# Ledger of designs, part 52: designed miniproteins, single chains

Each design is a single chain, and the fold is of that chain. pLDDT is the mean over its residues in the fold that is shown.

## One batch from the design tools (miniprotein)

Design m1805
Fold by ESMFold2-Fast:
Structure m1805 (fold): chain A 79 residues (1-79)
Amino acid sequence: ETEKLVEELRKLAEEYEKLANDYNQKSIDYTKKAIEAREKGDFEKAKEYLNQAIDYSIKATKYNRLAKEYRELAEKLEK
């Protein structure tokens, strides 16, 4: 059933897109915390926050690419 497969792929794309948005927001939040820590002279916490921001950014990029790939696959199968 191609229609059900297309629906499942679209659902997966939406789920990955939501995950990407969540990780992207966490990356932004931790980047802000890193800047604030650096401005206060807490370079050790600034490095920890920056490392967390980088990890979240990598995850956001991964899930965003998966979302696009699954969406494109769904579009190709529908047409």
Scores: mean pLDDT 87

Design m1806
Fold by ESMFold2-Fast:
Structure m1806 (fold): chain A 69 residues (1-69)
Amino acid sequence: SDKDKVKKDIDKLDKDPNDTDSMKDISVTYPSKGVSLQDILDAAKDYLKKHPDSKIAKKYVTGFTNLMK
């Protein structure tokens, strides 16, 4: 699912914050292909629930929440 792809990319970024491909996938590629901002936000929240210290997941939860205001 699209949510699983987002969670996989967040996991990659937690292990390597310089993974620009995963960063572009979440912020540019998935939205441009019609993945809803809500699905991206939900995936980031699901990841953060299992990995509460993830700075990457917190960043995406905050960022996508602000985009959907």
Scores: mean pLDDT 80

Design m1807
Fold by ESMFold2-Fast:
Structure m1807 (fold): chain A 79 residues (1-79)
Amino acid sequence: MEAKEKVKKYLEKAKKAVEEGDTEEAIKYLLKAVLAATDIEDEEERQKLIELASKAMGAVLRGDREKAIEYVEKGIEVA
């Protein structure tokens, strides 16, 4: 599970960045999570993780910290 391990690691780093108010760092790790998720062989898990990381990124860009954390935590649970 190399790709899933990378996604989980990047989502955990993104969550910390969101909690610290570091928007640039949060977006950086969410982008890394999306890219790592593209290497997941399971189509359902791949699509779910890409969707959650993308929604988290949208929430970060809109300043919706609560939704950003919600999507990231759900992604960590799936990964």
Scores: mean pLDDT 85

Design m1808
Fold by ESMFold2-Fast:
Structure m1808 (fold): chain A 96 residues (1-96)
Amino acid sequence: MTREELRERVKQGLRALAEELGITLSDRAIDIAADLVVEKMEERGYVTPEELAEIFQEAAERLEKLGGDPADVEALRKMAEHIRANQAAADAVLAQ
């Protein structure tokens, strides 16, 4: 698989995740997040939910520094919050 093929598959996965969470992500927001996911996947072949939340937070910070749309920045932050909340809930259930 080429880096571009991996990136397109990651973008599709991120769009699907955003749709399931009811969050609207622009193509620009997805592009920035996908680049970060691809870099992590090239390093070790997988991304954990905790790392995915960190990636969305980093993507939000990067987009904000680039003067991106505040709505896109907030959408990326919401993605990170939802992933962290779901992980915390799963950890609480598994601890019982």
Scores: mean pLDDT 79

Design m1809
Fold by ESMFold2-Fast:
Structure m1809 (fold): chain A 55 residues (1-55)
Amino acid sequence: ALTPEERARRERVIASIKEKVLPLNPELGAKAIEAARAGRFDEAEKLAVRAVLEA
């Protein structure tokens, strides 16, 4: 179980990926969501940022 703060961060990261990354690249978006779901926020954020910047 995650703390409320950790859950809020995970929710924000996943929501951002769904809004910004999935429409641009569903493959990278799915990978970023999987990383965030596993608690690897650094990997998820790198994937999301790169997808948006490189799209």
Scores: mean pLDDT 76

Design m1810
Fold by ESMFold2-Fast:
Structure m1810 (fold): chain A 80 residues (1-80)
Amino acid sequence: MKSFEEKLKEIEKKVTEVQDKMLELNINDPELTKKLLEAKELVEQALKAYYEDKDEEKAYELLEKAKKIVEEIEEEIEKL
């Protein structure tokens, strides 16, 4: 299994890549924008859970949710 830090880095990289691609392609879709914001919020919540609340299980669950949302955005962009 990947460490929290490794999984976090992977997800943050994907969030940045998706955001950059949306900007480069001038994608202004409200649903995709909402999903991107949700993914960012889940990453922030995961950081709080891991470092402040010391709830590793919750932190990993939040990262997994963020990853799923980012992957959904990637799939939608590829369909365009």
Scores: mean pLDDT 82

Design m1811
Fold by ESMFold2-Fast:
Structure m1811 (fold): chain A 61 residues (1-61)
Amino acid sequence: SSQQLIEQIDQLSEKVPQWSRDDLLVLRQMLLQQLRRSRERGDRDLEEAVQRALEVVEEQL
């Protein structure tokens, strides 16, 4: 489950340069919520994946 979600997040990050600013802002909000949940659960692999995705999104904003 978490591994499949990580793969989906990483694939989504590769497509970020093709996203509009409005879509990136929505994605950032979703990633921040997922980051909080991964930290509350102690899921370090998911936390690292979400953090990588946030870095890519922030570079495009």
Scores: mean pLDDT 82

Design m1812
Fold by ESMFold2-Fast:
Structure m1812 (fold): chain A 72 residues (1-72)
Amino acid sequence: TGEELLKEFVEKAKEQYAKLKKELEENPDVSDDDKSFLEGYGLVVKGAEEGEKGLGEGLRKLQEAAARKAER
């Protein structure tokens, strides 16, 4: 169901956010793209937990940031 998919997404997103945040905090030469990706991830997690309008926009921006990193 959509509820189960949302719960699974939130769990995985929280885990990935924690990993990315830790990696960026330990890296003295973090790029602006890495920071933007972390911000996008945080926004998606927050939107999913709160059921806020704009979750789709957060996901879109996250995907765009990931694609941009893949091109570099």
Scores: mean pLDDT 69

Design m1813
Fold by ESMFold2-Fast:
Structure m1813 (fold): chain A 69 residues (1-69)
Amino acid sequence: SNEEAGKKAAEAAKKAAEEGDGSAGAVSWHQAYLVGSPYAKEAAEYAIKAAEKAGDKAARLIAQNTLKK
């Protein structure tokens, strides 16, 4: 379901934030967004944290731009 898919994406993005994997975080939120999940915004917020910890400026910009829309 969209809810389950989005929740898993948010959990994956949270793990990416803990591990400092900005690319994994960005992929997770993008999948939640494509599914139209209510968790897409939460996944994007974790993706930003993952990118910040990884020093991945490109992943951070992608996540930030998505939150503006």
Scores: mean pLDDT 71

Design m1814
Fold by ESMFold2-Fast:
Structure m1814 (fold): chain A 81 residues (1-81)
Amino acid sequence: SESVEEALALINDIKAASAALLKDYSQPLYDALSAQVDAVLALVDAMERLAQLNNTTPPGIVYDLRRAAEDGRQAIAQAKA
């Protein structure tokens, strides 16, 4: 769906921006990026629960979105350290 494609594009942008700009990020910017990643993970969790409720396997895009979000979360955590 367009919503999932937009979320994946956003997390990929966060991941790319993290590599380039994390050294110059202020604490509020790190917090904002972390909140966006958490929102994407919450969406992924909701989609996985919906698939379980319907006794189906989540589409591969949901798996890809989770991995991208987790990678983004790790990049932010490493930059904060």
Scores: mean pLDDT 77

Design m1815
Fold by ESMFold2-Fast:
Structure m1815 (fold): chain A 86 residues (1-86)
Amino acid sequence: DMENMARITEQLLTLTRETLAQSDDPVLQQAADLVGQALDLFRNRDYQRAADLLDQAAQLLEPVDPDTASVLRSLSQMARQLAEQS
C-alpha cells in the first residue's frame, strides 16, 4: 500500500531529523538540515529529489554514525519506490 509506505516513511524521516537535530555535533546538524530538506520535498511528492538528499545525508553520516546512515539509506530506497509508483 503506497499510502501506508508514504506515511511510515514521513514518520521515520521526521523522527530521524529530530534525533539528529538534538546533537551538538556539527556533522549531525548538517545531516539534520539535509533530512529536513528531503522531508519538505517528500511532502511535496518530489520523492526522487528527496531520495537524492537522503543519500547525501547518509554519505555524510557514514564515518560518524553508521547506524543512522543505514536508516537514511533505507528511507532513500522507500522514497525511490514511491517515485517509481507515482
Scores: mean pLDDT 86

Design m1816
Fold by ESMFold2-Fast:
Structure m1816 (fold): chain A 106 residues (1-106)
Amino acid sequence: SEMEERARKLAEEAFERALKAKTEEEGRRAFLEAYDELIKEFGKNPEVAFHFALSVYKLALRTDHPAVLAGAIAVLDRVLEEIELSEIQEGVLALGLGVLRWLLSL
């Protein structure tokens, strides 16, 4: 869908910015700014937010970059806090958050 493509594009743009980040805080900012733009455009739509979080998670798994991992963690945490997800969507993102936190601890 057009919403899924937009979410993916914003995630990819944030990923490129985070790869150039020198700190975890800069990585968090890059991804959270993209999330804020998505929410501004579509509201707190659970399908769009879930797709964005999954796109961010998949991108984070492609790299060992601490700024990207920190940014992805911040997005998944924010989506879990702010969005009315289904039980399945919540479980998927909670598991993903655990994986990313473990990877950042290495």
Scores: mean pLDDT 90

Design m1817
Fold by ESMFold2-Fast:
Structure m1817 (fold): chain A 88 residues (1-88)
Amino acid sequence: MEPPLYRPDKLLRELLEKVGETKETYTLAEIFLAVLDYAYKQGLLDKKTGIIDLSGTLLGELLGVKEISLSNVPELVERLLKHVTLVP
């Protein structure tokens, strides 16, 4: 069974474009990996703690928080789901 596809909103799409992602729809796993790639490329991820510093970033505006932890993947996923529409 193919995983469900999601359509990013305008703000999430802008972030995805910054990491070279230009598709119309994505799986949740693809969105999650693209967001991590963005955080890594922008130098936001502390590799020792797994904390992403979002203060003053486009990703921080998108997620509505100043920091997020990779030890709490469900929180990151829940916040990302507010910016996608499930494709039927």
Scores: mean pLDDT 81

Design m1818
Fold by ESMFold2-Fast:
Structure m1818 (fold): chain A 69 residues (1-69)
Amino acid sequence: MLEELRELGDKLVEKLQTEEGLSREEAAKLIGERIEKLLKERNIDPKKLTLEESQDIMREALEELLKEL
């Protein structure tokens, strides 16, 4: 995973903990569920994703959640 994606994920987890009162585990689960939802809604086969495409989807999920908070 790119350094920027890790930092973005950490910031989102912290924001979810402070603003929504979620635990770190609950925040991580919410992020994972958003990634899965995006893949399913776009009918994307995760087995066919390149590393770059996978990183793009992850960035999108993190940015969407940050925007919703």
Scores: mean pLDDT 76

Design m1819
Fold by ESMFold2-Fast:
Structure m1819 (fold): chain A 105 residues (1-105)
Amino acid sequence: KVKEAERLKEKGREAMREGDFERAIEYFDEAAKLYAEAGNTVGQADALRLRGEAYAAMGKFEQAVRDYAKAVRLYIEAGNDNGALKALQMAEASGLSREEVLNEV
């Protein structure tokens, strides 16, 4: 069901653009679960990275750090160094330090 997960991820991105961060988190949570069930490690990492961005936008930094850290770990496991780097860059853009995220990896 990768296509269903992709659809939910795009709905989450739309919610992010509208400033509806709570709705975005719901979409990204469902997408991450569907990607995990499908064995799509990169898709799961993408969804968690985006959920981390939504949490950070709401000031929920502990949840954001956990999501970014898990996304980095999943990207590394998948051999996607660019994905891991992007997750760290997005964490920094959200006001989080790379060291704080890496300590959770």
Scores: mean pLDDT 86

Design m1820
Fold by ESMFold2-Fast:
Structure m1820 (fold): chain A 78 residues (1-78)
Amino acid sequence: MVPLEPSAGKRALELADKALESEDPSKAASLFSAAMILASESGDKKVLAEVYRKISEWERRLGDLDSAKRYEELAKKY
């Protein structure tokens, strides 16, 4: 049974969305780092999977297709 922690999971997804909207790669990296920490603390594997999918999309936008594929595969395992 997944404990009810909507604030942590919701915040993780909000930070990941802001990272995807950021035109600054350094700001995006910081926001994704915070999102991963909050997603892990939420205990919700689906939230963590969503954060990995958003990181994969960001890596594709930067042209790092190897990292993008790796994060997509991590998301599929949850």
Scores: mean pLDDT 79

Design m1821
Fold by ESMFold2-Fast:
Structure m1821 (fold): chain A 96 residues (1-96)
Amino acid sequence: SAAEEEEKKYEELAKKLQEKLSEIGKKLEKENRLDDLDLLIHYAVALVKLWVDKKGDKRHVSRLDLKGEEEDVKKFKEELPEEFKPLAKEIEEIVK
């Protein structure tokens, strides 16, 4: 069913994001770059929330709520250090 396909996509997305965030998190923690790690986590969380609301159970999600979530993703992406822009694109490709 479509619901089973979306659940599988969600599980694969969660797994890939967890692996990427774990690798980068360990590196940034070792380098004492906790502020950069916090920005990356905020960006990833906003992107996952937007994806879930577009693809998953959006019973109470309005068009205005989705536009707000899109704006949050854009804002957090713009706040990322330049060195993380390629990683942000990789995360966006995983979410597609």
Scores: mean pLDDT 70

Design m1822
Fold by ESMFold2-Fast:
Structure m1822 (fold): chain A 83 residues (1-83)
Amino acid sequence: MKAIDKALAFLKEEAARTKDPEVRKSLELTVKFAQALVKRGDLESALSTLYLTLTRIAPQSENEEAARKMAEELKAELQKLQA
């Protein structure tokens, strides 16, 4: 799913960019968890996890606009699965 792939790529870049080791570790664990959810076919949980993470980090990111746009794309995909 393109929205999930974009969100995973963005979070990997945020993890690489951050100077805070705890934030880096948290983002890396979130990426691994979301990838595991995708691998087992749990797309609803993967979309939800990535949406919540992007929404949480957006105000603190230098790429806030990009984070918010990706969160909205993930929310749209999640709503399609729940319909």
Scores: mean pLDDT 82

Design m1823
Fold by ESMFold2-Fast:
Structure m1823 (fold): chain A 68 residues (1-68)
Amino acid sequence: MPPVSDDAVAVMRDTIRDELLALGVPPDRADRLAEETARALAENADDDEKSLEIWRRTLEEGRRLAEE
């Protein structure tokens, strides 16, 4: 079985989206980035180092998108 349920991925996506919106990322881009990040985190749930890197990268991308 996949390590994370679809419901858990949806909760992560919503949380990440809210963080990106708080940074000033446009809604359409925030939703896309949040979905990509939640999926990547779910795929790497057993790799703490990779999960941390994915989250840091997401925040960096969010800041770039907010600058546009």
Scores: mean pLDDT 77

Design m1824
Fold by ESMFold2-Fast:
Structure m1824 (fold): chain A 70 residues (1-70)
Amino acid sequence: SKFSKEQLLAFFQKLKELNPEKYKAPPETQAKAVYMYLNGEGTYKEIGEQLGVSETTVKDWVIRAEALLT
């Protein structure tokens, strides 16, 4: 994987700290979703269905992580 679970968790924890009202989902859930996608464990839709969030929400989390962790 391009990013570790620890890197993704730290990233989403920092985003929530900076923008608490914007990032309402737990950082652990966001990190897990992005980690699953980057390791080929499912599509945005499949991961969203497993975690109880929309496909668009998973896609947004992946795009944000890739843009800011590169």
Scores: mean pLDDT 79

Design m1825
Fold by ESMFold2-Fast:
Structure m1825 (fold): chain A 86 residues (1-86)
Amino acid sequence: KKKAVEEALELIRKAHKLELEKKFEEAIELYKEAIKLLSEIVKEEDIAKVKKERGYNESDYTDEYVLLHVEAGILYDAIEEQEKKA
């Protein structure tokens, strides 16, 4: 599970670089991969808590790459919160 977090972080870093290069479609694919990996290891209750703390609303994001970037960050924060309770 630690390897999945490390792999997801690497995907997020690569996606962010692609986003800066304006390769949005490639960035979207890597963010989706990272979200899939993180979703397998994070609990829904920890995701819900981070979303509430951030006042997250999907409708605030019109660009898919921005939405996925934010969602990947929320999942990562939820995992960090889960580890702090362990």
Scores: mean pLDDT 76

Design m1826
Fold by ESMFold2-Fast:
Structure m1826 (fold): chain A 114 residues (1-114)
Amino acid sequence: MTITVVAMLTATVGAAAAEAVTAAARRAADRVAAELPEVTAVIVSTEVRGDRAEVTVTLVAEAPDRAAAEELAERLRRALEEVVAPAIREAARAAGQEAEIELRVLVGERLAPE
């Protein structure tokens, strides 16, 4: 009866910044997971497409009911905005790049394997 919450941050940067941004994102995401016991998985992935790269941070968490899931979704979105996004922007800036950041939060049973 647990509801899965998935919070995703995607940063688009120049390929030259991909390694530094990925390392910063992973470190920041691990910090978020250490402070939020509801987080069950942290996934950081990087896809390079020509001269651009997309770094995606995915936080997966479980909540006991819909109201708790909606509160958890807001908490995860805040953590991505306040901890992960600034770390990514700093790493990109240090590499002479700017990061374009998009956030998505999904609440629902269809994301759970059952």
Scores: mean pLDDT 84

Design m1827
Fold by ESMFold2-Fast:
Structure m1827 (fold): chain A 95 residues (1-95)
Amino acid sequence: SPEEFLDALAELPEEVRQLLVELARKMLNSKTPEEIKKIRAEGRKKLTDLIKAHVPPEEQARVLELVDQALEMIESSALTVLEKNVPPESIFLPE
């Protein structure tokens, strides 16, 4: 459930959690699929650096897996929001 996922995210280091929230906000407010994917890729690199700085080595793989799951969910949600908010007539317009 969304609540169980949010509870798992709340167990992440504050620095990692804060960046995930910022990335989610940016991705959900993006206007193109390309921008969403770019934000995710750049954000994942920054998240990996924060995990290495703030998470014990024995937990880094688990935290990175949770972060990757969060980013996948955020990307999928952002793409769905973009598709849902486009008027039917607009999907046939050339860019």
Scores: mean pLDDT 77

Design m1828
Fold by ESMFold2-Fast:
Structure m1828 (fold): chain A 73 residues (1-73)
Amino acid sequence: SMEELRKKQEELVKKAVGYAIRGIGLELDGDLDGAIESYQKAIDLLKSLPVITPADRKMIALLEAREAKLRAA
């Protein structure tokens, strides 16, 4: 149902945001490997969304760009 899809989407977005915030915290602490892992988990969750909105696609792109910069450092 649409209600089940909405709940699934909300749960996945909430988890993805949590991993993104954790990644930022780890990056600020100098744990680049931990930050990369947390950003990757956020990306994977967003890519698993039942419906990927333009805002979600932008968030994926921003997280992928951030992860790439850390891998290049």
Scores: mean pLDDT 88

Design m1829
Fold by ESMFold2-Fast:
Structure m1829 (fold): chain A 96 residues (1-96)
Amino acid sequence: MAEVVVTIKGIPSEMAEELGKEIKERLEKELPKEHVLSIEVEVDKETGTITIRITFRTLEDAKELAPRIEELVRETLKKSPLVNVEKVEIEVEVLE
């Protein structure tokens, strides 16, 4: 099993919970269910941080899908009128 961890910083505290939910719903819809074991989202309103953990069956699937996950996250953030995407920091890590 392997994980893709996406850390998003610079989210307005008022939007953090809603954006976390929207990102989770989009990832659940768009990612192939056969390769994804779980999707967990943690929101820290105090720091404006959203952490997404996606568990995959294989490290190969995690590495292949990591760019698509980043794309889906960035597109979801861009659709929010209250998020300044230029001030948002996104980090994507693949863990075994």
Scores: mean pLDDT 81

Design m1830
Fold by ESMFold2-Fast:
Structure m1830 (fold): chain A 118 residues (1-118)
Amino acid sequence: VNALISAVKSKNAKAAATALDQLLSQKTLSGSDISALYQASKKSTGPVKSFLRLLLYLATQLPFAIEDLLNDKALGQKILDFAKSQGIESSNALTAAQKILITGNLSTKEKFISLLLS
């Protein structure tokens, strides 16, 4: 998880996509991985914080992790527009983001992460 956190903090979308793909090959994230994501999100600001919170939500499914992102209508619309461009049907930005980040290929993940970190 540290490689993913470092890539996100440096806004390196390619490294972040690669690190996420490697983490998704594990059966579950450990409590230490979840703690590292939470601490990194607390110490971050702007798009980096929002993306780390999204990763924390995907790991935990806890709504409080994503509350600020849910209130950003412009970001929600960007997520839905990107999902539609990739042939992913969803009326819900969180569901779309989850599908992209969990099931998308490496190139799709890189483009999406780049969009969220801009």
Scores: mean pLDDT 73

Design m1831
Fold by ESMFold2-Fast:
Structure m1831 (fold): chain A 88 residues (1-88)
Amino acid sequence: SEADKLAKEAAEYFEKATEALKKGDMKEAAKYILKGQELVKKFYKLKKDASKETIEEVLKKIQEADEALNSLSEEEKKALLEAMKEEA
């Protein structure tokens, strides 16, 4: 379904965001987080057509990205926030 495609694409972007965060690339992380959030908003409108598998996949990738965010230093968190403002 279209919802499943959006969820899988969102999961891919959050996975890329997690890797960028782990590498300290806050600018790339910001781009991937914002794109993932955009796709999740589109997915949310179509969520009734989504499979349980794709919902679980996107939630897992969001959780992994959140855990990576929580592992950042205060300086890295500030850099990410500024990058997100510039990309938004």
Scores: mean pLDDT 82

Design m1832
Fold by ESMFold2-Fast:
Structure m1832 (fold): chain A 71 residues (1-71)
Amino acid sequence: MHMKKAIEEGKEDLKIAAEALKKELNIEVKEFTYEDLEKEEVIQELERKLSPEERKKAREVVAKALEEKRK
């Protein structure tokens, strides 16, 4: 039962993160799931798709959006 709640919270966090990335950086993260973003292989793929500066900003935007939700 706890797993379902965690998955739903993860989906909402992913939506918030994706919306924030689209608004702030005009990038779309639909190719990766929230779980995939925690894997180093996916991080390497994002580095290939995005410049190092853009990837760093993407991480900051995601963290900020999630923190605002948790307030």
Scores: mean pLDDT 58

Design m1833
Fold by ESMFold2-Fast:
Structure m1833 (fold): chain A 113 residues (1-113)
Amino acid sequence: SLEELKKKVKEIKKKFEEIAKKLREKLPELSPEVQEIVEQALRTLSQALLGLEDMLENNELSPELLELLLKKVDEAIELLKEALAKAPEEYKPLIEELLKLAEELKALVEELK
């Protein structure tokens, strides 16, 4: 149902905001290269979540907009995989949590196509 879908998106958004806050607090401890990749991933994923939320609130699920959103999520996933490969061991769990959340968002968007 649309209501169950809205609930899932709100839950993903809440988890994203919690992980993003924790990750941003850790960013100064990472190399400038990893900081840039992580910030890029956070911006891209935030834009994807806002786009999906706007579509659901307006009851306007467009296949074309969902495809663009899927591309943004895929971009964020690739950035997070790069960050995970380059990050020190102690920061990998937090990046992995964000990656898992991005993959959950991807699955949800793919189900809507």
Scores: mean pLDDT 86

Design m1834
Fold by ESMFold2-Fast:
Structure m1834 (fold): chain A 78 residues (1-78)
Amino acid sequence: LSEEEKKELEREISISMVRMTLGIVLATEENEKAKEKAREIAEKAIKELEESDLSPEELTELALKAIKEIFEAVEKIE
């Protein structure tokens, strides 16, 4: 893969990871407030991943940070 192809692949993987995490939360979580918070975090992260001119490593780091924030937010809401 070229550097540009690798960057685009990392972007797609990163966005997919955030979307999958949100999907799992929406499917398994019963608390509507937790679902709403997860959506807010995921939507913000996906927009940033789509619009940012970040390196492949930075794209992955942003996705992992967003996933962590989603789980932390869900855990705190009870």
Scores: mean pLDDT 81

Design m1835
Fold by ESMFold2-Fast:
Structure m1835 (fold): chain A 68 residues (1-68)
Amino acid sequence: AVVLGDDQVIGPDAVLGDDVVLGDKNKIGPHVKLGKNVVLGKDNELVGPLEMELPYVLGEGNKILLDK
């Protein structure tokens, strides 16, 4: 099951895997793919395109940028 808090912004073509949990006010950029069991707290920003294939746990206030 996917659990989403309030005030999420999910970009186009983003994919959330099984058992993803997002707290409040996360910004998920376009073409971001989250694997199963990813847990994000609140106020996180993921800038796409980005793929997280393994389970990750992120607290709050994190910003993840695309690395080249």
Scores: mean pLDDT 74

Design m1836
Fold by ESMFold2-Fast:
Structure m1836 (fold): chain A 93 residues (1-93)
Amino acid sequence: MSVDQIIQQGNGLIDTITRTITDPVRRSVVVGLIRRMQDIIINTSNGNVSSDDAVTRIRSIRNRGVQLLSDHPSLRSQFVQLSQSAIDYVRQI
């Protein structure tokens, strides 16, 4: 999977979250988590972040996102899938 494909997957999830999550604070936090994950992937691809450090940071983001989306099982599942794709990508660099 390419970095562009993972970024596009993240942007698609942001669009779904902004339409589905009515609480503006939770919506902002979850969108921020996805954007931080995208930044980590880009920086790892550019050699600015190690694969091991990226995996640790993405796992932390995944755990927080899972907690914030506990009442939205479909969005939680999509967030987990995005974080798995991100981890798999940074491990292959």
Scores: mean pLDDT 88

Design m1837
Fold by ESMFold2-Fast:
Structure m1837 (fold): chain A 79 residues (1-79)
Amino acid sequence: MPPEISRGVGLVIRSIGLGQEVALEGRRADPERAEELFRRLSELATQTAKALLQSIKEGEEMAEKIEEEARRALEEIRK
């Protein structure tokens, strides 16, 4: 029940959503452009995850929970 976890999960979900949108655009437009944009978004997502982990000093348990919630959100976005 950390006060910042919900905000952090929201940011990660947005990053994942943007990544999927880039992938969908790539199918229509240009595979090379999609690949470059995906790499940039992946770096941003990694930096965001690191910042969240640093804020959660109490535990690796919370880090795993954020990853699990982000994974669930990704599955729901796909539906």
Scores: mean pLDDT 62

Design m1838
Fold by ESMFold2-Fast:
Structure m1838 (fold): chain A 82 residues (1-82)
Amino acid sequence: SSAERAQAEAFRAQVEGLVEGIRELGKEDPVKGAEVAEKAAESAREAARYYADQPELKAALEEGARRFEEVAAELRRAAEEA
């Protein structure tokens, strides 16, 4: 539906804003940034299970979870190289 599509697009925009904030946090504290990203990924995966019957929103949530997992891995690596 157009409402589901609008929610999916709004979530994608929110994910990009959160990723930017997590990356900024990670510049000062990469471990804390990674922990925030890991929790965001877990929350997105949990939400995706709730929206099983809304495929566009589910896809956006699963994509968001992967994005947060990528950022978490990046920041964990940065912490190890510090």
Scores: mean pLDDT 87

